# Designed miniproteins, single chains, continued (3): the designs that were tried, part 99

Each design is a single chain, and the fold is of that chain. pLDDT is the mean over its residues in the fold that is shown.

## One batch from the design tools (miniprotein)

Design m11660
Fold by ESMFold2-Fast:
Structure m11660 (fold): chain A 100 residues (1-100)
Amino acid sequence: SRHEALYLALLAMIEGAAFAQERIIESLKKKYGLTPEEEELVREMEELRERLRELVRELRELIANDAPKEEIDKILEEALEVQNELDKKFKEFLARRKKK
């Protein structure tokens, strides 16, 4: 099967995770402020989120156009790599906050 529903569910989960991280960062920034090092991490995370949004948009277009599975999977792998890097930086951000 083409697993279209599974792709769309996975994309929704990726978008949801990125959104949740952004909201946590915004909340912490508003309540406590950020150090210059934390501001740099947030900027790097913003760049990764923009790239992730672009890849998710490309994936949705490929799925809508019934593109070959190989093409969809290739861009999906890139999106997952960007998500993993974003998660890594988010964990670093939280670790820096714990040891003030």
Scores: mean pLDDT 83

Design m11661
Fold by ESMFold2-Fast:
Structure m11661 (fold): chain A 86 residues (1-86)
Amino acid sequence: SMLEKIEELAKKILESTDPFEIIRLAVEIGQLVDEAREAGLVTPEEASRIYRLIDEILDAVLAGKPKEEIKELVQRTLEEARRAFA
């Protein structure tokens, strides 16, 4: 499912130490959310909440924030995705 793909990408972010890989994976989650929105699986409002969290992950990585802060943002992204696909 689309949610399972998002969960797999999020897991890879949690396991990665490469900031460029984390950026790529976060962008891929955004692309899957775009596809889910176009397919009517999530509302525009639900998608917007997830996009905001993805932007916060990207900003945190670019600012060199500690991995713990990035993990917290990823967990919040997963919670929003699970709610949206419920």
Scores: mean pLDDT 89

Design m11662
Fold by ESMFold2-Fast:
Structure m11662 (fold): chain A 83 residues (1-83)
Amino acid sequence: AAPSPLEQQLAALERDIEWFEANLDKMSNFQQQLALLAVKGQATLIEHMIRNNPDTPAALKARAEELRKRVEELEKKAKAKIA
């Protein structure tokens, strides 16, 4: 019911994904690489937070999984340009 630190982190990651998508056309390959690394780092930290709290609501686990899949899609796009 009340917003948790984990929910705040999920909102922050989604905001960063939205920002990355909105600015993709204006970003250099290096900027895309840095944004990709930041988003992947956030997703990994969120996974750690969930693992550290097995009582985490299923809804938050599902949201984390959805955001992780979006990060994977962005990673494939970014890697195609960085390679």
Scores: mean pLDDT 80

Design m11663
Fold by ESMFold2-Fast:
Structure m11663 (fold): chain A 69 residues (1-69)
Amino acid sequence: MAEGKRLMALGLEYKKQGEEHYKKGDLEKAIEYYKRAAEYLEQAIALGLDSARPLLEDVKKKLEELEKE
């Protein structure tokens, strides 16, 4: 249970880094950080932490947007 919360916190940190790089126009790094965020959030959900699901959906939407630029 503590592990799932830790993974969600890591996912949130990487999501924040992705947002910061996106705002700076660094699309390559933004995509890298968002992909890492998605990995951690997926692991948190796999451990039963459903509160990570909305965060994962937001990250997936950001990745879809960036991949179409």
Scores: mean pLDDT 82

Design m11664
Fold by ESMFold2-Fast:
Structure m11664 (fold): chain A 77 residues (1-77)
Amino acid sequence: MSAEELAALKAQRKKLAEEARERNERFDKLMQEYTEKLRAQHPELSDDTLRAQGGRLAMQEMLREEEEKRRREEELE
């Protein structure tokens, strides 16, 4: 391997690790927000059920953000 190739791989790995951390932090924050909203609306549900539903809603929100970004890029022709 060339020194340039090795440096490029290290830079790419660091960027991917940072993006993964950012994504995980975003997901955790959204899951907490949705879980708290669901707890207020459905106090009869167990914490396990609320967290499971909150996680699904957080995932849907993240997918929606990605879809909106893709659509916006397509609208630019």
Scores: mean pLDDT 78

Design m11665
Fold by ESMFold2-Fast:
Structure m11665 (fold): chain A 57 residues (1-57)
Amino acid sequence: LVVVTDEEKEEMFRREIEERREEIEEEMKTLDPEEQEMVREAIENAGSGHAAVAKRL
């Protein structure tokens, strides 16, 4: 039985987010340069407000 502390949960969430980022990066490789920049801008803008945009959907 592994006791997971709040700090360990944050690290696990961070690792899961990074794994999802790798999947996003792989998908970005299939996109055109213009689409890649659009996705990058969306990620950067979403970095400060992505949760608010996602909740609207």
Scores: mean pLDDT 61

Design m11666
Fold by ESMFold2-Fast:
Structure m11666 (fold): chain A 55 residues (1-55)
Amino acid sequence: DVRKRLEEALKRIEETAKSEGEEAYKDWQEFRKRILENYEKAKKLKKPGKIYEPP
Protein backbone atom coordinates (compact mmCIF):
# COMPACT_ATOMS: atom_id res chain seq x y z
CA ASP A 1 0.00 0.00 0.00
CA VAL A 2 1.65 3.19 -1.26
CA ARG A 3 -0.09 5.44 1.25
CA LYS A 4 0.94 3.31 4.23
CA ARG A 5 4.56 3.17 3.05
CA LEU A 6 4.62 6.92 2.51
CA GLU A 7 3.24 7.66 5.99
CA GLU A 8 5.68 5.21 7.62
CA ALA A 9 8.63 6.67 5.71
CA LEU A 10 7.62 10.21 6.66
CA LYS A 11 7.39 9.26 10.34
CA ARG A 12 10.78 7.53 10.33
CA ILE A 13 12.49 10.49 8.67
CA GLU A 14 10.80 12.93 11.07
CA GLU A 15 12.03 10.97 14.12
CA THR A 16 15.56 10.89 12.70
CA ALA A 17 15.48 14.60 11.83
CA LYS A 18 14.34 15.48 15.36
CA SER A 19 17.22 13.52 16.85
CA GLU A 20 19.76 15.21 14.53
CA GLY A 21 18.79 18.72 15.55
CA GLU A 22 16.99 21.90 14.63
CA GLU A 23 18.34 22.37 11.10
CA ALA A 24 17.60 18.77 10.07
CA TYR A 25 14.10 19.03 11.48
CA LYS A 26 13.48 22.23 9.52
CA ASP A 27 14.63 20.62 6.28
CA TRP A 28 12.34 17.69 7.05
CA GLN A 29 9.34 20.00 7.52
CA GLU A 30 9.88 21.48 4.05
CA PHE A 31 10.23 18.01 2.52
CA ARG A 32 7.12 16.76 4.30
CA LYS A 33 5.05 19.67 3.01
CA ARG A 34 6.02 18.93 -0.59
CA ILE A 35 5.29 15.22 -0.24
CA LEU A 36 1.90 15.85 1.35
CA GLU A 37 0.98 18.42 -1.31
CA ASN A 38 1.86 15.95 -4.07
CA TYR A 39 -0.09 13.20 -2.31
CA GLU A 40 -3.18 15.38 -1.89
CA LYS A 41 -2.98 16.45 -5.54
CA ALA A 42 -2.79 12.81 -6.63
CA LYS A 43 -5.72 11.93 -4.37
CA LYS A 44 -7.83 14.73 -5.82
CA LEU A 45 -7.13 13.63 -9.39
CA LYS A 46 -8.11 10.04 -8.53
CA LYS A 47 -11.37 10.94 -6.75
CA PRO A 48 -13.55 13.25 -8.83
CA GLY A 49 -15.63 15.69 -7.06
CA LYS A 50 -18.53 16.44 -4.85
CA ILE A 51 -21.89 14.71 -4.86
CA TYR A 52 -23.53 15.36 -8.20
CA GLU A 53 -26.64 17.50 -7.80
CA PRO A 54 -29.58 15.99 -9.75
CA PRO A 55 -31.50 18.36 -12.05
Scores: mean pLDDT 69

Design m11667
Fold by ESMFold2-Fast:
Structure m11667 (fold): chain A 60 residues (1-60)
Amino acid sequence: SEDEILEGLMRKESAEAGLETESVEEAQLTARLARERGLDMSKLSVEERRELLEEAKRRL
């Protein structure tokens, strides 16, 4: 699914940025937040993706 693609991208970007998701739930929430805000993960900067991941982690 599209969520699986976004999760894969997020995990790869997190590793490259020195950030890691602890769970599938963190990756799923990050992808969902981006989608709900109308954001294209491929068009976001590294910092924008990092902020989404950190927000998702804080909400869990």
Scores: mean pLDDT 67

Design m11668
Fold by ESMFold2-Fast:
Structure m11668 (fold): chain A 85 residues (1-85)
Amino acid sequence: MEAEKLRKLAEKLEEIAKEEKDPEVSEALLKVAELIRKMAEALEKGDFEKAKEYVGELQKFLSSLSPEVQKKVEEALKKALAEVE
């Protein structure tokens, strides 16, 4: 189910964050993982409005990152997504 895939994605991002040597990138990855976990929880409860709110918060957070950190976070997301399908 979609919520289970999001949880696995968050777990993979948390693992990548532990191996990341750049503290700014590591902290950003942990924040992204937290928001993805909250989206999964909202979806499991059938709270689509809360899930949509967390998607908006994730987009706002990613847009607030420096281009360098954003690129590294996007690369980690692509890697994690490839491992959960």
Scores: mean pLDDT 82

Design m11669
Fold by ESMFold2-Fast:
Structure m11669 (fold): chain A 59 residues (1-59)
Amino acid sequence: MLRASVELLMQLKENGDITLEQALEGLRKLARQAEAAGDSRTQAEVQKLIDEVEKELKE
């Protein structure tokens, strides 16, 4: 389930187990998977998270 993968990825980021760049790459891959599956709800949620991580990376 894509949502479970998103939750796991964000948990790894929060725990410091992965870098912001790794989290961003993972989210972009999940966004493409959601788009291919036609899951517009998950795609929108993942895009919001991508925007948040990109802001953190610039700051």
Scores: mean pLDDT 81

Design m11670
Fold by ESMFold2-Fast:
Structure m11670 (fold): chain A 61 residues (1-61)
Amino acid sequence: SEEERIEAMVEALRRILADPHLTPEQKEAAAKAILDYAEKHLSPEQVERLRAEVERLLAEA
């Protein structure tokens, strides 16, 4: 399902954000790619919840 794909992408993002060899720009690009995909496949409410989670992960990185 699309939800399972998004969940897998968020898990990949957590690993990307934990990688000390990646630049902030690369980390932001990965987050943007997930949100762009979600906007095409999920409801606006689901996208907003995902956006909040992604922003939280970026702030903690």
Scores: mean pLDDT 80

Design m11671
Fold by ESMFold2-Fast:
Structure m11671 (fold): chain A 79 residues (1-79)
Amino acid sequence: GPMEEKKEKIGELIDKAGVRSAVVSNNEEAVKLLGEAAKNLDDIEKAIKLLEEARKLNEEAGDTESVKLVEEAIKLLKE
């Protein structure tokens, strides 16, 4: 249903950001935060906090593409 499709899309966005954080920026802390967020999608408040922290780390690293992916995931979680 629409909720399962939304959760799948959020997971894909987080996974793509995690791969970029690992391979492009070598940002182990961002990878951990993204992985924890993906495991906590049912705890919306916790997931958003983890994603916002990962977004900030990727922004500081200059990875604007990972920032966009995380921002889209946060937007979908807030819907």
Scores: mean pLDDT 85

Design m11672
Fold by ESMFold2-Fast:
Structure m11672 (fold): chain A 94 residues (1-94)
Amino acid sequence: SALDELEAETRARLAELFARAREAARQGDVKTLEAILKEMEALVIRTIARASAAGVAEEDIRAMARAFSREVHALLRELGEILGREVRLPPLPN
């Protein structure tokens, strides 16, 4: 389905960003990490907008958003362990 294709595409891009985030955290490169976290947030927001524009049911969009949120929060916990401090998503502009 179009939703399955969009979810698969987004998961592949998130996997790339997750790998880059882990590497930035291992190097203590907080500026690069912040940029990657902003890119991850933008990707998830863009994916939700694309699903909505494609006519995907609201409940299916919410389920996908919850799944991505869980995966991102799991990454933030892992990054926090690497850095020895809490890692949070950057605030969205406005």
Scores: mean pLDDT 84

Design m11673
Fold by ESMFold2-Fast:
Structure m11673 (fold): chain A 66 residues (1-66)
Amino acid sequence: SALEEAKKLLEEAKKIAPEHEELIDKAYQALVNGDLETAEKYAALLAALGYTEAAQLIGRAIKLVE
């Protein structure tokens, strides 16, 4: 399913940004709830913190579930 593929991308994001696992988990919960705007805000926050690759993985996950 799209959510299973999205989960794998978010697990990769956690490997890149392990200090932000909780934020990445919140992005995943937003995707599960269909709240794509909130997921995009968490991706933008990670990018602002310098975790551009992790943010891109969350962006790809959003595209899979939209």
Scores: mean pLDDT 86

Design m11674
Fold by ESMFold2-Fast:
Structure m11674 (fold): chain A 66 residues (1-66)
Amino acid sequence: SEEEKIKEIEKLWKELKELLEKKYPADVAQRKLNELEREVTRLIAQGRYDEALELVKKELEKVKKE
């Protein structure tokens, strides 16, 4: 369901935020989060939940490897 996908996006967003805050200074982490949030919010507004979820997953995997 859409609600389940939104909850999964929120869970992965929290993981991404915690990881970025560990790896980067607060200002840099916040900038990266703000840029991604704009894209994720746009996709959600268009009902493109699977794409929003994949975008967050892709960014999380990228940050894990950096």
Scores: mean pLDDT 85

Design m11675
Fold by ESMFold2-Fast:
Order: sequence, then structure tokens, then C-alpha cells
Structure m11675 (fold): chain A 60 residues (1-60)
Amino acid sequence: MPGLYRAVAPLPKFTPEELGFREGDLLEVLEEVDEEYVLARSLVTGETGLVPKSALEPAG
């Protein structure tokens, strides 16, 4: 799943490992971690963290 994705829903950061984002934010997926999560970087904030795959759609 590496590549450019868009958030389909907002997610507040609940843990230090997670990435917080708003609906419509662009995210660069760096690697797939497991069945439910990817490691991504926010193109808005520059922060990296875990993101649920269900919150993302392809954007490029």
C-alpha cells in the first residue's frame, strides 16, 4: 500500500503511535504494518504514525 492517500474521515490522535488527521488530508503511506494499520506521514503536518486502512482512499 505505499503511495499517496486521502483521509475519508477525521481521526484525533489518541496515542503517541497514532497519526491525527482531518477529513481530506493527504497522507503518504510508507509501509503496511498489519491487516488494519499502515505507517504514514501527514503532508499537512509532516508527522508520522499509525493510520487505520479504513480511513484512507487512494489519491494518486
Scores: mean pLDDT 78

Design m11676
Fold by ESMFold2-Fast:
Structure m11676 (fold): chain A 83 residues (1-83)
Amino acid sequence: LEEEIKKLLAEALKLAGLSEEVAEKVAEAIVAALNGDDERAEELGLSVREELEKHEESILAATENPEVQELFKKAIELYKEKK
């Protein structure tokens, strides 16, 4: 299910305009943070920080997109189910 959460997050990030590689790294960083692996999350976040800054406006706009919101909701529900 962790891999499923990661796939949902990556899909949402792709809709926000990120490349597949960057979206996968960001999704992995979010999952690592949720699991308490702060070192891994920080390492991945730093590696993609410049790309995230370039796409900041599209990412912020995407957070208001109902399709992106639905993908994040599904990821959150899966995370809560594991708790």
Scores: mean pLDDT 77

Design m11677
Fold by ESMFold2-Fast:
Structure m11677 (fold): chain A 73 residues (1-73)
Amino acid sequence: SMTITGKVVDENGNPIKNVGVYLKGTDIGAKTDENGNFTITVPGPGTLVIKALGYEEKEVEWDGSTTLNVTLK
């Protein structure tokens, strides 16, 4: 397994709280804190699904990077 840390921001660079970060097809997930930061541990490569109320759902193919920064619109 690998741990990914990251941050979710809007198009203006503002952090988004309570964003769901999920490994597609699994029950593995995390949420961003008040600064938009998250940590998720995954068993291997896959697609991360990023969900926040009022924003478009985003899918990110994970390439094995330990850090992932995401912008939602």
Scores: mean pLDDT 83

Design m11679
Fold by ESMFold2-Fast:
Structure m11679 (fold): chain A 90 residues (1-90)
Amino acid sequence: SEEEMKKKFTEFAGLVGQIALRMKDPAEASKLVTLATELMRAVGESDFKKALEIAEEAVKLLESIEPTMTPEQQELARKAKEKVEEAKKL
C-alpha cells in the first residue's frame, strides 16, 4: 500500500541520516543527507518511482563507502538496504 511504502522509505531515510551523523568524511555525509532529503520530498509527493530511484542511488553510495565504515555503520547500512528491498515487495 501507499502508506506502507511511505513508512519503508521514511525508515530508510532515517537510517541513512544516522549513518551520515557517524561518518568522518563531511563530503560523503553531505551526499547522504542530500539523497535522504530528496527521497523524503519524493515520498511527500507520493512519487514512489522517483523515491525508489533515489533510494537505489543512496544504496550505491553506501556500498561504495562500506569498506571505510565502522561495524555499527555497516549494520545500519544493512538495515537500510533491507527497507528498500521491503518497499520493492509492496
Scores: mean pLDDT 85

Design m11680
Fold by ESMFold2-Fast:
Structure m11680 (fold): chain A 61 residues (1-61)
Amino acid sequence: TPHLEEGQRALREGKYEEAAEHAKKALEEDPTNQQARALLAYALRKIGKVEEAQKYVDSLK
């Protein structure tokens, strides 16, 4: 949960790599956290890791 909040803060600051790392840690703590999964997918797309991001988007819908 602290990792999700840190990831959201990094995203607001345009720090997409940091946002992705925090989102990954949030998912490691709670794999069912859809907000962390969505954050990770968005951040990964912003840094050009589109294929990796798609795996998380497909898990959402």
Scores: mean pLDDT 78

Design m11681
Fold by ESMFold2-Fast:
Structure m11681 (fold): chain A 96 residues (1-96)
Amino acid sequence: SAEREREIARLETAFAIEYSGALFSIKLAEKLLEQGNIEAAKKRLEEAKELIKRMEELIEELKKLGAEEEVLKKLEERLKEVKEELKKAEEKLKKA
Protein backbone atom coordinates (compact mmCIF):
# COMPACT_ATOMS: atom_id res chain seq x y z
CA SER A 1 0.00 0.00 0.00
CA ALA A 2 1.02 3.65 -0.47
CA GLU A 3 0.93 4.13 3.34
CA ARG A 4 3.26 1.14 3.89
CA GLU A 5 5.59 2.38 1.12
CA ARG A 6 5.77 5.85 2.75
CA GLU A 7 6.62 4.29 6.15
CA ILE A 8 9.35 2.09 4.58
CA ALA A 9 10.84 5.19 2.86
CA ARG A 10 10.77 7.10 6.18
CA LEU A 11 12.61 4.28 8.01
CA GLU A 12 15.18 3.96 5.17
CA THR A 13 15.86 7.71 5.47
CA ALA A 14 16.20 7.40 9.26
CA PHE A 15 18.67 4.50 8.73
CA ALA A 16 20.78 6.59 6.30
CA ILE A 17 21.00 9.40 8.89
CA GLU A 18 22.03 6.97 11.71
CA TYR A 19 24.53 5.26 9.36
CA SER A 20 26.20 8.57 8.40
CA GLY A 21 26.26 9.67 12.05
CA ALA A 22 27.83 6.40 13.24
CA LEU A 23 30.61 6.51 10.60
CA PHE A 24 31.29 10.18 11.40
CA SER A 25 31.54 9.45 15.16
CA ILE A 26 33.93 6.51 14.52
CA LYS A 27 36.19 8.57 12.20
CA LEU A 28 36.21 11.44 14.71
CA ALA A 29 37.10 8.99 17.51
CA GLU A 30 40.06 7.64 15.45
CA LYS A 31 41.32 11.21 14.85
CA LEU A 32 40.96 12.01 18.58
CA LEU A 33 42.96 8.86 19.46
CA GLU A 34 45.76 9.95 17.08
CA GLN A 35 45.79 13.30 18.95
CA GLY A 36 45.97 11.53 22.37
CA ASN A 37 42.49 12.68 23.42
CA ILE A 38 41.39 9.31 24.84
CA GLU A 39 38.36 10.54 26.86
CA ALA A 40 36.83 12.42 23.89
CA ALA A 41 37.44 9.35 21.68
CA LYS A 42 35.62 7.09 24.21
CA LYS A 43 32.61 9.45 24.18
CA ARG A 44 32.45 9.39 20.35
CA LEU A 45 32.60 5.56 20.31
CA GLU A 46 29.74 5.46 22.88
CA GLU A 47 27.71 7.72 20.56
CA ALA A 48 28.50 5.37 17.62
CA LYS A 49 27.27 2.36 19.68
CA GLU A 50 23.94 4.13 20.38
CA LEU A 51 23.52 4.90 16.65
CA ILE A 52 24.32 1.26 15.74
CA LYS A 53 21.60 0.11 18.18
CA ARG A 54 19.11 2.45 16.42
CA MET A 55 20.19 1.04 13.04
CA GLU A 56 19.48 -2.52 14.29
CA GLU A 57 16.03 -1.40 15.56
CA LEU A 58 15.23 0.24 12.20
CA ILE A 59 16.11 -2.97 10.29
CA GLU A 60 13.76 -4.96 12.60
CA GLU A 61 10.94 -2.44 11.98
CA LEU A 62 11.55 -2.66 8.20
CA LYS A 63 11.37 -6.49 8.40
CA LYS A 64 8.00 -6.25 10.22
CA LEU A 65 6.68 -3.94 7.47
CA GLY A 66 7.72 -6.46 4.80
CA ALA A 67 10.44 -4.37 3.15
CA GLU A 68 11.94 -5.99 0.02
CA GLU A 69 14.80 -8.49 0.59
CA GLU A 70 17.16 -6.35 -1.60
CA VAL A 71 16.55 -3.30 0.64
CA LEU A 72 17.12 -5.33 3.84
CA LYS A 73 20.33 -6.88 2.44
CA LYS A 74 21.74 -3.42 1.61
CA LEU A 75 20.95 -2.10 5.11
CA GLU A 76 22.40 -5.23 6.79
CA GLU A 77 25.61 -4.79 4.74
CA ARG A 78 25.82 -1.12 5.91
CA LEU A 79 25.25 -2.22 9.54
CA LYS A 80 28.02 -4.85 9.20
CA GLU A 81 30.38 -2.19 7.73
CA VAL A 82 29.78 0.17 10.68
CA LYS A 83 30.25 -2.63 13.25
CA GLU A 84 33.59 -3.60 11.62
CA GLU A 85 34.77 0.06 11.66
CA LEU A 86 33.73 0.36 15.34
CA LYS A 87 35.68 -2.83 16.21
CA LYS A 88 38.83 -1.42 14.53
CA ALA A 89 38.47 1.87 16.44
CA GLU A 90 37.98 0.00 19.75
CA GLU A 91 41.18 -2.02 19.06
CA LYS A 92 43.07 1.28 18.52
CA LEU A 93 41.62 2.57 21.82
CA LYS A 94 42.97 -0.52 23.68
CA LYS A 95 46.49 0.22 22.31
CA ALA A 96 46.31 3.86 23.44
Scores: mean pLDDT 90

Design m11682
Fold by ESMFold2-Fast:
Structure m11682 (fold): chain A 56 residues (1-56)
Amino acid sequence: MENAVKVLEDLARRYEEQGKFEKAAYYYGMVADLYEKAGDLDKAAEYRQKAEELLK
């Protein structure tokens, strides 16, 4: 799970740097879902909010 989270975080950040905010938000959403399933609700909320802000 941790390796998958790191890959998705890196991918989301790269899309954000490219200005592809919808793709970045999608991958940040996946990171949030993985943290929620792992029981880390604080990090899940943080990444979910980050994904929502990218779509505004």
Scores: mean pLDDT 81

Design m11683
Fold by ESMFold2-Fast:
Structure m11683 (fold): chain A 57 residues (1-57)
Amino acid sequence: SREAEELAMKGAIAFHEGDLETALEYFRRAIELAEEAGDEKLKEAAERALKQVEEAK
């Protein structure tokens, strides 16, 4: 969960900086780790963030 939170935060920073490819990579890894940890809320938040990055392309 802590690693997934850290990756989600890095993804959000990259997204705000306009680095869409880096943001996608971090959010994908955050989703994967959140799923492994059973952190449904974090997984859902990271999935929503990933979708926003994809729509910003």
Scores: mean pLDDT 84

Design m11684
Fold by ESMFold2-Fast:
Structure m11684 (fold): chain A 75 residues (1-75)
Amino acid sequence: DAAKVAAFKARLEEALARIEAALRAGRVDEARRLAGELVEEAHATAGTLSADARAELEKALVATMERVQALLAAA
């Protein structure tokens, strides 16, 4: 579980960077798609984790999605 959570946290940082890059390029539709894909990945991953690992993943996801929502609102 800890390894899966760590891997997903790395994926969140990668996804955030890609969303920021898409928005800087004016690709708002791509940024929205990437954000949706990230949520689906989180959903799939959460289903494979213990309760404690899910809580840690949800905390990381919430922080990342707050940044994504701010970026999308500014676009």
Scores: mean pLDDT 80

Design m11685
Fold by ESMFold2-Fast:
Structure m11685 (fold): chain A 61 residues (1-61)
Amino acid sequence: SEFEELLAELERLREEAERRGDEEMAQGIDKAIQQVKKLAEQGDLDAARLVALIAKHEFEK
């Protein structure tokens, strides 16, 4: 699903940050992933997708 693809992209960005030794960035991405999963668990898929898209955009710079 589109949501699963967004989560996979965030996980990839976290792995890239870890590879660079950017622990702060990796922790920030992990926190975003956790927030997205929490929103999805609460049934707020629209908010989950929005948060995932914002995080992906911010962390891809």
Scores: mean pLDDT 81

Design m11686
Fold by ESMFold2-Fast:
Structure m11686 (fold): chain A 77 residues (1-77)
Amino acid sequence: MKVEEGKKLIEEGIRLVREAARLEKEEGKHEEAEELYKRAVELGLRGVKLLLEAGEEELAEKLAAEFDKEVEKALAE
């Protein structure tokens, strides 16, 4: 079921973004944080693609915006 898979991938990506932000801010592990950011972006892109393939354009845009917002928040701090 592409919709549920897409949502799960984006949610997982957001979780990794938050974890990467904590590693960077809390422990100064910049290289580990960078690797998690890369994985998060890959998951987010895959999730959005699955939602678009399922015809869920509005949901894809909403979740993509939420993902981007979390990334911007993580990188700003």
Scores: mean pLDDT 82

Design m11687
Fold by ESMFold2-Fast:
Structure m11687 (fold): chain A 69 residues (1-69)
Amino acid sequence: ADPEEVAREAEVTLLLIKGIIAMKAGDYEEAVRYFEEALRFAEEHGLPESVIQEIRDALEEARKKLEEA
């Protein structure tokens, strides 16, 4: 395993976890920020389309919740 690949996977995972925690806390503005950061990171580092799509779906959910709050 390449240390850079492991670091990229860890970074995206941490951002997604932070976003999920914010969603459960009702902090939808913070969740949107974390998911947007995760999306930018994933796109910049060429992560799989499946991962990018999961992040996009999470971001869309967070944005909908923010609109409802």
Scores: mean pLDDT 82

Design m11688
Fold by ESMFold2-Fast:
Structure m11688 (fold): chain A 87 residues (1-87)
Amino acid sequence: SLREELERVKEELLKRIEELEKRTKDEEIRKELEELREQLERLTEQLLKLIEEISSELEREIVESLLRMAETVFNKELENIEKKIEE
């Protein structure tokens, strides 16, 4: 289900954030990860509400596209932060 997919994406992204947090002592990078965590939590709450309100096939397709976009964008942001840690 789309809800299970959202839960999986959230779990994977949170785990990645926590792993990067443990790998860095840089205060600025840690703040970026904290901000990203807060953005992820807010976005997943919003997406969950959208999923619960789906009443048509078109709405389902739109929400699924939003979930895929969110997963892609958060992974890119985390990749950029990971590169900063490896510098």
Scores: mean pLDDT 86

Design m11689
Fold by ESMFold2-Fast:
Structure m11689 (fold): chain A 65 residues (1-65)
Amino acid sequence: TAAALREQGAAAEAAGTLTALLAAITDPAARAAVLEGAVEAGVRALERAVKETIERRKRELEEKK
């Protein structure tokens, strides 16, 4: 689906950026802080994506009937 491809593309870009950032950081504490922030942001994004997917599916069913 187009939505799944968009989410997969965004995740791949985010993973690439995070990998490059972590490779540039030599301080373990700084790396841990960046990773913690990324995990928190990911959880928030997942919550929103699930809610949006449910609402979209509901609208699609109503429109097709």
Scores: mean pLDDT 68

Design m11690
Fold by ESMFold2-Fast:
Structure m11690 (fold): chain A 85 residues (1-85)
Amino acid sequence: MVELTEEAKKIMEKIKKEVPSVPDEVIQRVANAYSLTKSPEALANVLAHLVKEGVITREQARKIAKILGIPEEVFDEAVERAEKG
């Protein structure tokens, strides 16, 4: 539990440093999702939803996906699925 909290904080710091154009609200949503699941598909769906809502760009989401260790194919499929639905 302590390790999971520290890991979520590290992810938030990495996103803020590597993608400084992303709002803190988005970083918190991603960190919260990461605390609940390590599933690449579930995390990719969270990012795809943020892109669909226009909160972040696909490029910003792709950079976050790399920080989270989400395979590029899984991320691209989730974004494409969200844009069509």
Scores: mean pLDDT 78

Design m11691
Fold by ESMFold2-Fast:
Structure m11691 (fold): chain A 68 residues (1-68)
Amino acid sequence: SAEELREEAEKLLEKAEEYRRRAEELRREAERTGDRRLELEAEILEGVAALLEGMAAFLLKKAKELEE
């Protein structure tokens, strides 16, 4: 159902936001320490978050189509 797709999208967006917050924390730590590994970890988390956001957008689009 459209509602189930929205619920799944919401879960993906929550997880993406968690990864975005972690990436931001790692970037601040990298700026303070000069540790490039923390920058790379932040980039990986940002990439995963972007994929999850894309999946959520797809599910929301499909939910809207089911209501029409």
Scores: mean pLDDT 89

Design m11692
Fold by ESMFold2-Fast:
Structure m11692 (fold): chain A 95 residues (1-95)
Amino acid sequence: NREQIQAEADAQAPATLAHADEVISRMKELAERVKAGDEEALKEVPLYTSELVAAMIDLTALEAFGSPEVRAQAKAAIDRLKEAGKELDEAVASR
């Protein structure tokens, strides 16, 4: 049932969006550490790449099955995650 699927997606949305915000914040912090020459930060990059992929999968499910408002929030979070990933990739490439 589409209505039940949407209700379950909407119920999960706050947790999924909050987790995406945490991943974005940590990736931006990691990018700044990489730019500052923190060698330990470079070792963490593969882990955060994996977390980005997992968050993208969860957000894509919200974009597919959520209410119109939740779908818009998921799309915005996906765009922010992509930008954070790009910033991290550029920080690594600048080393």
Scores: mean pLDDT 86

Design m11693
Fold by ESMFold2-Fast:
Structure m11693 (fold): chain A 75 residues (1-75)
Amino acid sequence: EEIRELGERLGDAAVQALRNGHLEIAKKVLEIAADIGPEAARIALEKVRQDTSNPELAKEAERYAEELIAKAEAA
């Protein structure tokens, strides 16, 4: 499915940003996923949750993605 593929690609991009210490870039990528839809954002969040290379930045990105998903679902 197109949404799943987009969510996975965006999730991988967010993970790469976090591995490089770029939290703000990861947040922007997660915003793009949420703009596509809550399903894409959930898939991207799952990718972030599976990466432990920078756990502090991953936790911040995870929290941010959860807020974006909640906002998208409430709309």
Scores: mean pLDDT 81

Design m11694
Fold by ESMFold2-Fast:
Structure m11694 (fold): chain A 105 residues (1-105)
Amino acid sequence: SSKKEEAEKLVNKGVEAMRKGDLDTALEYFKKAIEIDPNNATAWNNLGEVYYNKGDLEKAKEYYQKAIELDPNNAVAYLNLGKVLKELGDTKEAEEYYKKAKELL
């Protein structure tokens, strides 16, 4: 759909901003993508990555969980959630998400 294509273009701009180290610009693009297409699992995963890089592990966890809810085959979101859970001390749960990510690859 046209809204899906517009959201995907905004996600690509956000990814480019992240590559340049501009996390605030990346955040704006990913939030706009979610506003246009709230079912874009990639945008939710990328919002999680921005918050992870800002040190907000709880928000990163929430957004990675949302990405998995929208796309249960998103291997990257499972890897990212596992990483956050391990840093939060949930090592056993992290191992389960790492195994799921490996299964999806």
Scores: mean pLDDT 90

Design m11696
Fold by ESMFold2-Fast:
Structure m11696 (fold): chain A 78 residues (1-78)
Amino acid sequence: SHMKELQKKFFEIHGEVLELLRELYTGSNDEAVRQQILALLQKYDPQLQEAGANKDFEKAIEILKELKKELEALKKQM
């Protein structure tokens, strides 16, 4: 079903974001990098919580894709 496909896609992108966060935290002891990660999480967490409250997996996937893009850009600067 469409809903099961959205849930699968959500968990896949969520796992990719968690892996990027793990790589960034373990790959650098730079306080500036840690502060940038924290700022990104503070920006996107309220948006993800709102999408979750609305049961909007499509919106949650879009938000996670934006977060992933910003985390990948940060990783390239390390």
Scores: mean pLDDT 85

